# Designed miniproteins, single chains, continued (3), part 52

Each design is a single chain, and the fold is of that chain. pLDDT is the mean over its residues in the fold that is shown.

## One batch from the design tools (miniprotein)

Design m9790
Fold by ESMFold2-Fast:
Structure m9790 (fold): chain A 83 residues (1-83)
Amino acid sequence: IVGKVRLAVRIEAKKHNGTVTVEDVRKALEKLKDTLSQEAIDIILKHVEEVARENGSDTITLEQAIEAVEKGVEEAKKKGVLK
């Protein structure tokens, strides 16, 4: 699961010169609704939104986005809301 999430985020970042917005990450995760529950998507996006807030911008680097989504997937797994 985490590998699919990382790949989806990397694909979005490639379209935007190695950066992504929270909305770009949301679109990437929505494409994985067969693998991720809505609750899991919401948890992952909360971690991405936290990084964007710390940056003072909705735009984050690919490395920041990957770290945030990995933390979000781990939290969703621990809460049992991962498909």
Scores: mean pLDDT 79

Design m9791
Fold by ESMFold2-Fast:
Structure m9791 (fold): chain A 85 residues (1-85)
Amino acid sequence: MEKEREEKELRELVEEALELARELGLSTPELEKEALKLLEEFLENSDLEELKKANENLRKIIEIERLALENKVSSVEELEKLLAE
């Protein structure tokens, strides 16, 4: 039950992170395919603690992507500058 809940959340968070990356212009179809493949491999081989850690890290990434989108960031260099503030 707990592991299935964390797996579902990870899938939802990865989809949100990819959508935000797409809006930022930082995503390609090839990168998205690779990310989804790595997600499935991770889900098959991860335990509950690894899933919880991944979800925590993805939430932080999504927060950064949202902040970047609100500040009209269009490149990795601009994102790094925003994060240094």
Scores: mean pLDDT 76

Design m9792
Fold by ESMFold2-Fast:
Structure m9792 (fold): chain A 94 residues (1-94)
Amino acid sequence: SSASTLIESIRSRLQTALTALNEGDSDTATSALLEADIDVGVLTLYGAVNHDHSLIDKASQIDDEIKKAVAAVSDGDLSTAKAHVEKALGLLSS
């Protein structure tokens, strides 16, 4: 699969997580974030196979933000979780 298809899948899942966080739905937010993290793992593998170090670095940054968002949801800090999801979305658009 192409990197662009994975990026759009990650964006869609992060947007679902952001909507769920705005609604206070921690379970839906966590599920969407974990699905996004799986797609980021696939994106990292795609970067590795294609020797795209810039893509691997971007995927690593997005992975870090998703993991911080999941941790914040687990702590009950939905505002911090939302900030990390917004940072991850920003990384996808740059």
Scores: mean pLDDT 89

Design m9793
Fold by ESMFold2-Fast:
Structure m9793 (fold): chain A 72 residues (1-72)
Amino acid sequence: DAAEAERRTEERGDRGLALSYEPENVLRASTDLLKAGFGEEEVEFLAKQAVKAGALTEEQAEEIIRKAREIA
C-alpha cells in the first residue's frame, strides 16, 4: 500500500535506471509481454538489459524469467 505510493513518488522525482529495472518492474513487463503473446526471447531481452544497466544480477534476471513464465 504505502510502498506503492512511495515507489510512485520516487519514480517521478528520480526516474533512474534502478527504478526502471527494479525486479518487480521487470517481472511486470515480462509477464505483460508473455500474456500479450510475445515469446520468451522478449523476456530474456528485457532481463538482459536490466543486468547490463547494473540494476539486476544475472541470478535475479533468471528468477524473473522463471516467475514471469509461472505467472503468465
Scores: mean pLDDT 68

Design m9794
Fold by ESMFold2-Fast:
Structure m9794 (fold): chain A 110 residues (1-110)
Amino acid sequence: SAQREELAALFDEVIALVTEIEKEILEKLKAGEIPKEKAKEMMRDLAIVAASAVLGRLLIRLLDAPLETQLKVARQLAEQLEEFIEKYGDLISEDLVERARALVARLRAL
């Protein structure tokens, strides 16, 4: 369905965003702008977001899971991504924060 393709695209966009945030965390860690322990916390929380997005992709593409199951994962992903931005948004670039907020809104609109 159109909703399944939109969900798959949203999960892909979240995976791409996570990759960009990971790169920025590592660059800021190397520059001494973020302490090592804070970078470790951020990477652990990002891994949870990434895992939910990957699971969402697997449910759509390989398992043909019911739409309700896919939407539940999308809602969990939206909450995890929003919590990440609320907790660490001041430590990442404004453009990545805005992209994350837009993805949260799109995931919740489904």
Scores: mean pLDDT 88

Design m9795
Fold by ESMFold2-Fast:
Structure m9795 (fold): chain A 64 residues (1-64)
Amino acid sequence: MEKVVEETRKLMRELGMSEEQVEIVAETVRETMERYGLDPRKVAQAFTAGALRAIGDELDRELA
């Protein structure tokens, strides 16, 4: 479980996301895995949800 969360952080950093965005995505993945276990579909959905959340937060700052 921790390996997936850590790989998520690493991948998001490599894509040039901020540390704040990285943590949003990582926490979404962690919460989903804790709730549903190692269901790969749920993990993939968590990745998407976390990424959209991070993008939304960035847009809110741009539209200040």
Scores: mean pLDDT 69

Design m9796
Fold by ESMFold2-Fast:
Structure m9796 (fold): chain A 87 residues (1-87)
Amino acid sequence: SVEELYQEVNELEEKAIKAYEEGLAAKDPKERAAYYLKAAQALKEAKEPGVELLRALGLSEEDIEKFTKLLETRAAELEKLAEEALK
């Protein structure tokens, strides 16, 4: 259902935000990297339910593609931050 997809996407977004915030607060580089990777993974997990939700809401395939590229870019940025934290 659309409501079920909305809840799933919202929970993954909250998970990503919380993990990112915990990463910013972390003083241990390994813990910081782990939180950034957790945030990146949550964004990757949001892709499929997000696409299904946006399609159900009647967004164009072009707008859906922009959404997926944004999620992929943000996940890659977080993975890079995790690598930098371990230097």
Scores: mean pLDDT 90

Design m9797
Fold by ESMFold2-Fast:
Structure m9797 (fold): chain A 65 residues (1-65)
Amino acid sequence: MSSELEEERLRKRRELAREIVEKLREGIAAVLRELGFSDAEIEEIFASAEADDAALRRLLEEARK
């Protein structure tokens, strides 16, 4: 009973966290635009950060072996 409700709460928390991250990403993009970065440059910055995050996750998965 309690475990099932906890899993449901964790799913909703992950969805909310994703929305917050997306809103923060938009805020960061707006600041970068004010600093004179183009939309293409901002996309490259985010793509690079996402690639680094993916590489870190892969390393953590390998460390679990």
Scores: mean pLDDT 72

Design m9798
Fold by ESMFold2-Fast:
Structure m9798 (fold): chain A 80 residues (1-80)
Amino acid sequence: ALQQYEQLRQQAEQLLDQMLAETDPKKGLELANQLLQTLQQAAQVLLNSGLPQSVINQLLQELEDWALAKMEEFKKKLEA
């Protein structure tokens, strides 16, 4: 479970790097959608991990806060 979560986190970071390097707004938005989907999959892996609920809640909150912050940065880039 944790290994799968770590793999999904690495995929999310790779998608973020690609999104930041992308100059085409349409392709950037497509990468952002893929990033969100990958993060949702990572959250589901945590929920199904069998870890203590307090640990799951903490990791989910950290994941959500990170994702929301990165999405806000991307939104501001699209609006500029």
Scores: mean pLDDT 76

Design m9799
Fold by ESMFold2-Fast:
Structure m9799 (fold): chain A 107 residues (1-107)
Amino acid sequence: SPLEEEIERLEKKAKELIEKFNEAVENKDEEKALEYAKKLAELGREGVELLERAVKEKAPEELIERALEVVGRLVRALKFYIELYPDTPEELKKEVEEIEKRLEELR
């Protein structure tokens, strides 16, 4: 289904971005870590929008669980970034809070 293909693309993008983000953090490359954190937040927003649509369309439970797992993984990476970097931009913190709020509303 088109929804399954979108979830598969989300899973692949999340994996690649998290790997690049983790590498930037390990290398103490603060500029790249911020760049990838911003991209993770954008992907998290796209992921929660896709999850909300999957729930509304009553998609198979397996697809909803897969989307939920990916969004949860993105949020965990972003929370790790915020904890590690006290000077994280307030805009990025607000983006993460909004993703978490939307995710909680689906539970």
Scores: mean pLDDT 88

Design m9800
Fold by ESMFold2-Fast:
Structure m9800 (fold): chain A 88 residues (1-88)
Amino acid sequence: MQQNMDNFISTMRQSGVSDSDVQNIRNRGNDVINNINNGDWMGAFRSLSDLSRSVGDSMSTLSDSDRQNVSQSFRQFSQSVVNGIQSV
C-alpha cells in the first residue's frame, strides 16, 4: 500500500497537480492506510471515496494523458487497498 501511494503521489506531482492538492490527497491517502492498519474497513472505504473525489477534482485542469496516468496510479493504489482488506 505505501509504495503504491508513494508512486501515486509522485505521478500527481509529475503531472502538474498543485502542491496544495497533492498535500490534501496525500493526507486523505494516509487516512485510508491508517484505517486499514486499525482494522476499520468501513472507515477505509469512506476515506477511499473521499480520496477519489479529491483526485477527480485535481484532474480537471490536467491534459488527457496526465489524467490517464493519474487514473492508472490511483487504480493501483485502490486495488492495493481492496487487497489489503481481503487479506484479513
Scores: mean pLDDT 79

Design m9801
Fold by ESMFold2-Fast:
Structure m9801 (fold): chain A 90 residues (1-90)
Amino acid sequence: MSEEEKRREALAENFQLWMDRLVDLLRKKGKEETAEKIAELSRKAVAAIRAGDKEAAEKTLKEILELVKEEAPELYEDVKEEIERFLKTL
């Protein structure tokens, strides 16, 4: 694998681990429907990151952030900070 492919795979794995934790937290808060939507968007974002599709990855990360803002606003600031970190790494 090239260094770029290794970087994208590492980024995708780190993103997936963080998203799995967010989904678990949402389920524990009783936000099951939000957790399912975030899990679906997470799968799309991971696929885009692995493919090197920066535009699709950025779009999906922004969709995750908007959904959290609307359905779990108490988590918005923490999720925004982490998503902005991933966006800078893409």
Scores: mean pLDDT 84

Design m9802
Fold by ESMFold2-Fast:
Order: sequence, then structure tokens, then C-alpha cells
Structure m9802 (fold): chain A 94 residues (1-94)
Amino acid sequence: HHMEQLRRRLEQLRAEVEKEKARYDSYYKKGFEQARKDAQERGLSDEEIEKLAEEYARQIMGDEYAKQTGDPEAGRARGLAEYYRVKKKREELE
């Protein structure tokens, strides 16, 4: 039934978006803290800090997925795909 499919999809999307947004924010915050430490040492611009924060967030998420899969390469690839997926979801929410 179309209405039941829409309701279930909305419920899943809301739960997934909130969970993914919180997870992305957590990884980005960790990446930003690492980038800020590097900036203190190296005098980086705000643009470079943003780029480093994204890079560190991607690495952190990739490492988490590598641990989960037991296959570091496949896990990292899945982690990177999930990073871009949750980032896009977060951008769509804003």
C-alpha cells in the first residue's frame, strides 16, 4: 500500500538521518580538533583547517568500518562511501 510504504520510509529516513547526522558530527568534531592542533603548530588558514577536518573525519570513519568488516580495504572503502553519504544527508538537512 502506497501510504504505508511512505510512512515506513519516512520513519526509517528520520531515524537514519538523525543517527547518521549525529555520527557525522561526532567524526567531524574529532577531525576538527585534530586540524585545530595542526593549525596551532603550522599557522593554517581557515580553509585549510576545514579541509584537514574533513580528511581526518574521513580517516576516522574509514578506520571504524575497517575494524567492523575485518577486511581493512573493503571496510575503508565502505567507510568512505558512508562518510560522503552522511555528509550529503547532513547538507540536505540544512
Scores: mean pLDDT 70

Design m9803
Fold by ESMFold2-Fast:
Structure m9803 (fold): chain A 62 residues (1-62)
Amino acid sequence: MLSEKDLKVVEELLKSGLLISEVKKRLEKETENPELALKYLIEREIEEGIRLIEEGVKRTLE
């Protein structure tokens, strides 16, 4: 399980809109458990990306 400090870093990076390569570098530098943090970040980015795409399509159609 991620620490609260690692989770905060992940949440900040999720809103950054950076490329995954830059995100990986920051996780390695700023988190205590970069492997777990990266896994969590990727899962959350995929979920958020899908949500935003569906929201955008819905708005465009009507």
Scores: mean pLDDT 72

Design m9804
Fold by ESMFold2-Fast:
Structure m9804 (fold): chain A 71 residues (1-71)
Amino acid sequence: HMTPLEKLIEALVGEKVENGYVSKEAVARVFGPDSPVVKAADEQGRVPVDLVLEEIAKRLNVTVEELKKMF
């Protein structure tokens, strides 16, 4: 079942979260190809949603726990 936070990530990156992952290409469109979150993608080009949340929290100057409480 999708959380409001997963819905936010899907709206931001423009693709569905599947098994807790989004594509490196989608994340690169939002944060830029040289961002640490894109460089952390696995060999199949998948980025864990938790790393996307960490990047969002960093850019908003909040903790991941604070970000989760906002949604």
Scores: mean pLDDT 78

Design m9805
Fold by ESMFold2-Fast:
Structure m9805 (fold): chain A 55 residues (1-55)
Amino acid sequence: ATEEDAAPFLEELKGKTPEEIRAEYDRLHARAVADPSALTPEEQARLLALGMATR
């Protein structure tokens, strides 16, 4: 996923608390670690956005 693919999710995440962002990141990251092929392209873009928002 590219940064442009992540941009709509980044706008949505600006309204969320840091705790909510981290919890969502941990959930999607755990799914990716368990099965790298299980994430859709949209979930991969969302995970990228969550990772950027937690930095």
Scores: mean pLDDT 75

Design m9806
Fold by ESMFold2-Fast:
Structure m9806 (fold): chain A 97 residues (1-97)
Amino acid sequence: SLKEEEARRLLEEARRLEEEMRRLGEIGRERMREDEEMQPILEAAEKNKRIGDAVLGAIHEVGARTPESLAGGVIRGVGLDVEIQLKRERARRLLEE
């Protein structure tokens, strides 16, 4: 019961983070659509939409204008996706115990 409540909380947190990343990714994609320098990044993001949305959202939040700030946005976006997957994995293990 307590493990089920903790699992539910983790799944809800993961869901909220995923929805936020999707929303920010959509905004980032829309803003970068007209930027020729961003086209290779947009193409890469389209190949893996889940990670791509996280990366584009993080780049948008940082306001990346340099290669270093772009790299920072990518690292942040990947980190958020990893956090979501870890929350889901922990919830799965709690439900199996």
Scores: mean pLDDT 76

Design m9807
Fold by ESMFold2-Fast:
Structure m9807 (fold): chain A 85 residues (1-85)
Amino acid sequence: SPLEEELREAERRLEELEADPSVPPELVEHARFSVELLRYAVENKLSKEQLEEITKESAEWAAAHPDASPAELLEHLEKLLKEKA
């Protein structure tokens, strides 16, 4: 599936970033988050379109709640993922 291909690419990218000690930790953490999100989507058999809608809804919620903590943003994303699985 397209998401399985994206997951393989994201996993390769994360390995490259983790192997380079000059890469900022924030970039490594972002890449790690992307891998985990894609892995969840593949494991729960979400389509690329469902993942795009979930990420869009999450981004719209984040824009409406600029004072939300990273933990609150993650909680809302997890809720959306569970509702679509």
Scores: mean pLDDT 77

Design m9808
Fold by ESMFold2-Fast:
Structure m9808 (fold): chain A 83 residues (1-83)
Amino acid sequence: SAADTALVKSKIPEVVEDMLAELKKKYKLTEEQEKEVRKIITEKTEEYASLFGSDLSEEEKRKKAKEIAEELKKEIEEIVKKS
């Protein structure tokens, strides 16, 4: 629902900060990599929030959520590989 989407979106900044902190610790990100990772996490988290508030079936939401998660992992790995 729209109310559920708003609630999830209100938590996006906190989720982004927490995830970024863990990745910085794990990968020893450069300042440039940190900026790129932050952008990608924010973008994918916003996509996830929008999906959660959509009128899709729960099965379709789960499938799309998995796709978003895999895309996030792929993009983070690509950023980390660039030195």
Scores: mean pLDDT 76

Design m9809
Fold by ESMFold2-Fast:
Structure m9809 (fold): chain A 98 residues (1-98)
Amino acid sequence: MSPEEIVEKAIEFLKKFKEEVEKSDDPNKEVILKLIDEVISDLESLLKNNEVDEELAKKIAEYIKKMEENPEEAQKILLELSIEIGVHRLEVAVRRVT
């Protein structure tokens, strides 16, 4: 599976997970929905800018699997994934200018 295919599958999973969260009575629902939207936006930007590498794709797949296995920890997992994507994007930007 290509790195791009892994990211595309992650976006599909997050869109489905968003629908499930919207139907839930989770007290953190608004925060989780916002995090899902932010992560989807970041993943779509990575695909658009061709900034997906094999290492990042593997990490994304691991976070998605963790969320699928432990949906009650979704807020924590989404926050960690958002940070990981942010760090990767900063590293790519620094390598480009230095």
Scores: mean pLDDT 81

Design m9810
Fold by ESMFold2-Fast:
Structure m9810 (fold): chain A 69 residues (1-69)
Amino acid sequence: PLSSSELQSWTQWVDDRVRQYQAQIDELRSLLRQGKISKEQADFEISILEGMIALLHGMRAWAERLYRE
């Protein structure tokens, strides 16, 4: 199993990546409100980013389940 330090580093990377994707979603919503992108484009891009966030959350939960102590 991973050391506590290694798990913490990986968990921090996941949290940082999720934060980056959330910021991208917020930017896309801002651009949509400003009329700079189409709703179709915004919906597509946001759906992909939300899917990636869900995948990262799933992997994080799986890893925590294995190394929970």
Scores: mean pLDDT 81

Design m9811
Fold by ESMFold2-Fast:
Structure m9811 (fold): chain A 81 residues (1-81)
Amino acid sequence: SDLEKLKEILEEAIKENLSLEEVKERIREALGEGLAEVTIKILEALYKSFKDIKEALEELLKEIKENIEFKQKAKEKEEKE
């Protein structure tokens, strides 16, 4: 899924100490254009708020992980625990 791809990109960006521009390129390459641009705008807004790329990436990663876990738990309930 696009959320799983985004999670992987954000985890690699944090580990590799990637710049904001490098993260944007990876997002554009991995996600569809519409979703990539929305995600990039959110990341840029977080970067402006935190003034630190690592903190912005960690916050976005946390939100993405919570969304993946929510979808996983919903699927488990649908399949009966």
Scores: mean pLDDT 76

Design m9812
Fold by ESMFold2-Fast:
Structure m9812 (fold): chain A 89 residues (1-89)
Amino acid sequence: TKYSPETLLRDARGDLRAARDNLRDAEKAFKKGDKKTAVLHLVAAEILVVSALTLADWLEKQGKTEEAKEIREEAEKILKEIRKLKKKL
């Protein structure tokens, strides 16, 4: 593969950080009554989580099981928060 485990892990962590930033911006928009902006940020957060989970699958295939587990556990926490906010929209 052209991608090293270090690159995959860095990019997966970056995607999860960007997902949390979008979730925060969705929560801010929701509190201001801007439901449309909140939905757009939630969609962006979900896309970033799916990206991170895909990179975790590649990490696992390269034998980086603990790193893949770290990414999956953080992704599940973010998805739970996204689902909670979606129920309020």
Scores: mean pLDDT 90

Design m9813
Fold by ESMFold2-Fast:
Structure m9813 (fold): chain A 84 residues (1-84)
Amino acid sequence: DVSKEYKAALDAIDAAAKAVQELKEVDPSLQSRADQLGSQVKTRYVNTILARQNSDNSLKDLKSEKESAERLRREAERLLEEAK
């Protein structure tokens, strides 16, 4: 279900964006890394919108973007644990 995968991808992107924002607030020395992760999250968001609207492989593309967003969230959470 394309609509279900689209929602799942957006939810994963929102979770990743929130983790990156928390990382920026916890440790200013990680600002550069947080900015890099934030840029990657923005790329996932743009690709997710494009996959929903214009992709012949929208289901596969949406699943890929969700997995990428989940990896970015885990990376931000790992850096947060190191900062504590």
Scores: mean pLDDT 81

Design m9814
Fold by ESMFold2-Fast:
Structure m9814 (fold): chain A 93 residues (1-93)
Amino acid sequence: MEGEKLLERAKKLLEEAKEAIEEAKKLEEEYEKNPSSELVARLIGAKLRAIGNLYEAAYLAKKAEKLGLDASKLLKEVKEAAKEGGINIGVAE
């Protein structure tokens, strides 16, 4: 079913977003200790990857819900990851 593929893709994007959030946290800690332009560039890149992947995951999960699949748990996990990364994705339940 098409919705199952959307949920699988959304789950993969959520995991990629979680990895980017953890990378951003480590880069923020490194920047606080030793500020550099290279660390700023890497930090921005990690945050943008996290934001993009969370928005796409939320979009695909909502699309799956419209096809009759329960994506409530996945959407909750997307919101928790966004909160953890300090990202407002603007997706309502």
Scores: mean pLDDT 81

Design m9815
Fold by ESMFold2-Fast:
Structure m9815 (fold): chain A 100 residues (1-100)
Amino acid sequence: SSKELLEKAKELLKKIVEMVKNKAPKEEILKEIEELYKTGLEIVKNGSEEERKKLMLMLQETLKELSDIVNETKDESNKEVLEYFKEKATELMEEIEKAE
């Protein structure tokens, strides 16, 4: 269900942030970002306009939070994670705008 996909996206976003804060291996964080991207595409295709808007807001808030963490830590691995997240989040946000 699209509502279950939105809840999955929320949990994936929370998990990504916590993994970055806890200094999880980069490769594991990137895998969770890929799962988020896949889940996000399913929401764009199968979700309601309201669910797509909620996904957009969550992506924007998480991007800001990750940017703040990277600016605080200045860790190169965190910068690579942020750039990959930004790439995938931007692709999802463009697909959301295209669906509206």
Scores: mean pLDDT 86

Design m9816
Fold by ESMFold2-Fast:
Structure m9816 (fold): chain A 70 residues (1-70)
Amino acid sequence: DAIEKLREMKKSADAESQEDLDRVIAVIEKQSPEAGLRLAGRLAQEHDLRGDYEGAMTMMRAAELILALL
């Protein structure tokens, strides 16, 4: 469910956000939703600190979708 929504987000994302979403999806699949949530939060903070508002918003939306799994 949330992984499918993350894959849908990837279709409309830029190349960097697509790579970030792939990393988050892989962490969810190989480890846990909690690990994916932690990664998405860290990536959102990194984008925000760089002034990349669009990237930060994409990662925050990913975190919200993962929270729905918990």
Scores: mean pLDDT 84

Design m9817
Fold by ESMFold2-Fast:
Structure m9817 (fold): chain A 95 residues (1-95)
Amino acid sequence: MMSPEELIEEIRKLADTGNPEKNLLAVVMAVSAYAEGLISLDETKELLRHAAKHLDPEGQELVDRVIAQLEAGADPTQVHLQMVLEYLDLLLKRG
C-alpha cells in the first residue's frame, strides 16, 4: 500500500531507466494509478510521455493511443487491463 506521492516517484524511476521493459511497466503503473483515482489525468499523461521517450516506435504508438483513449473518457480500468496484457505479451515474446 503506497501513497500517491511514493507511487509517482516509483513510476518516474522506472521511466528514467532507459530499459524498454521497465519503461512499459511505468506506463502500466501510471494507468493503474489513474484507474484507482490516485493521480490526475495530467499527471498520468506526463508520466506516459516521459516513459515513451525510451520506447521503440510501436511502444510510442501504444502510449499515444492510451493517452487518446483516456482523453476521450475511456474507462481507465479497461485501458489498464489492455496495458497489462500488452506488457505480458512483450515479456513472453522476449523471454
Scores: mean pLDDT 78

Design m9818
Fold by ESMFold2-Fast:
Structure m9818 (fold): chain A 67 residues (1-67)
Amino acid sequence: MPLSRETAERVVEGLEKLSGVKLTPEQREEAIDVLTTETDKAAIRAALRALGFSEVAIDLALHAAGI
C-alpha cells in the first residue's frame, strides 16, 4: 500500500538520519513520490538505493512503515 505524504516525509527524514545522507529538495521529492505511488518493494528499494541510502537503513525504514 502506498504511504501518505506525511508518512513518506517522516520515512525520508529517518533514512537521512540513519544513512548520514542529506538529500537535495529534488531528490527528497523523488523519494516521497516513490513512497506515495509505488507498491512494488523491489522498485522502492532500488529508487532509495539510487539516492544513496544504505541497504540496512532502507530495510529498517520499510519494515517500520509496514512494507
Scores: mean pLDDT 79

Design m9819
Fold by ESMFold2-Fast:
Structure m9819 (fold): chain A 80 residues (1-80)
Amino acid sequence: MPVLLSLHLEVSDAKKTAKAVREATERHGGRVLDIDQPSSTQVNVVAEFPSREAAERVLEDVAKDKYVKEILRAVITDIR
């Protein structure tokens, strides 16, 4: 079942984090629908994945990223 992943991140480098999130999303078979960088320290992402497991793997990759200080919001929502 496809899912949406919504992330709000506090980061040390928004540009590098946005690149890392895009690469992680594509690596796990997802598609980035939106990436917003409201400041140099904030990144908001919406991405679609073919499964919840794929979205969870991207969450793991994001949590391990050296530029991510805090995951302020992480929500996985089923889409039909």
Scores: mean pLDDT 86

Design m9820
Fold by ESMFold2-Fast:
Structure m9820 (fold): chain A 93 residues (1-93)
Amino acid sequence: MAQPVEVRVAIGKYNENGVIELVGEVSGPDLEGLKEAIKLAEEAKKNKLAVGTVVRLGPSASEEERRLVEELKELTEEAQKAFKEELAKRLAK
């Protein structure tokens, strides 16, 4: 509750055996953790990887932290769409 931000991001890859393998995870209570989470989400979008994000804003969050949380949410949605489209394409015969 004293933390300005609470963030966790995990990414995974779909392998040839039909399993999603966890390949990266970032978590943190501050601006640094949020910036690393955004980098991981951007990597997931670029490489069409599975992504899961949890984020909460504390009452002490700065305007910069609030803007980065919104950016992380947008990147996560874009990455999830890209992953689902790629997965559907790979499963099509």
Scores: mean pLDDT 78

Design m9821
Fold by ESMFold2-Fast:
Structure m9821 (fold): chain A 70 residues (1-70)
Amino acid sequence: SVVAAIGEAHGVAPAKVSRAMRETGLSAGELSAVLAAIRELGPDASAREIARVAGVSPSKVARTKRALGI
């Protein structure tokens, strides 16, 4: 599944990917982009910087980080 593929690509359990999508309302593509941006920039990068790279809103980035516990 797309959820399993995202989990494998980013080192996140598929259950956590599914939960993040439910809690944020992000599409699989949007969540994958946010996870890739976090991996590239590091967890200390601002939500605005991650949002700029991922092409999503800063509020969606903040919700994704919260859902993942980072």
Scores: mean pLDDT 76

Design m9822
Fold by ESMFold2-Fast:
Structure m9822 (fold): chain A 71 residues (1-71)
Amino acid sequence: GPMEEAERKVREAEGLAVLAVIYGQEGRREQAREALKRAEEVAKSIEDPEAREKAMKSVEGARRALAEVGV
């Protein structure tokens, strides 16, 4: 149902955000930016407001971590 779909998308966005940070730490700047962009797109596609906020917090955390390594 819609709640199960929202939770799946939260996990997908969180996974992509973590992957972006790993790529950034490895110096894979293009792959880091692509993973972060995909994480943000997934998070923004979540219709449930609370689930979307949770996913966006993970995206923002990853964006801050990538900024610290110059991505």
Scores: mean pLDDT 87

Design m9823
Fold by ESMFold2-Fast:
Structure m9823 (fold): chain A 96 residues (1-96)
Amino acid sequence: MEKERGEYLQKLANLITAARLQVVAAETGLWLGEPPEVVRDAVDGAIATANEARKLAEEAYEKGLISKEEYDRIMKEVNDILTEAERLRARADALA
């Protein structure tokens, strides 16, 4: 049980970190004046990775591997990433 919980938590941490880095890449691209398609690609990647983290968190919670408090914390972080990604997408679309 402990090992399976650890594997889920590590994968969730990796996905959230990856999604955060994709958001940073999109923000940096906008700041540097990169083409809108490059920024949009980073945003689309962040959204896809955040949605994978959401599905994994739901699975971990349904399996009883994480607490309600852990699930709520993860879902808040996922939703914060998605909100930031959508804001960046709107900015990239305005430049296209």
Scores: mean pLDDT 87

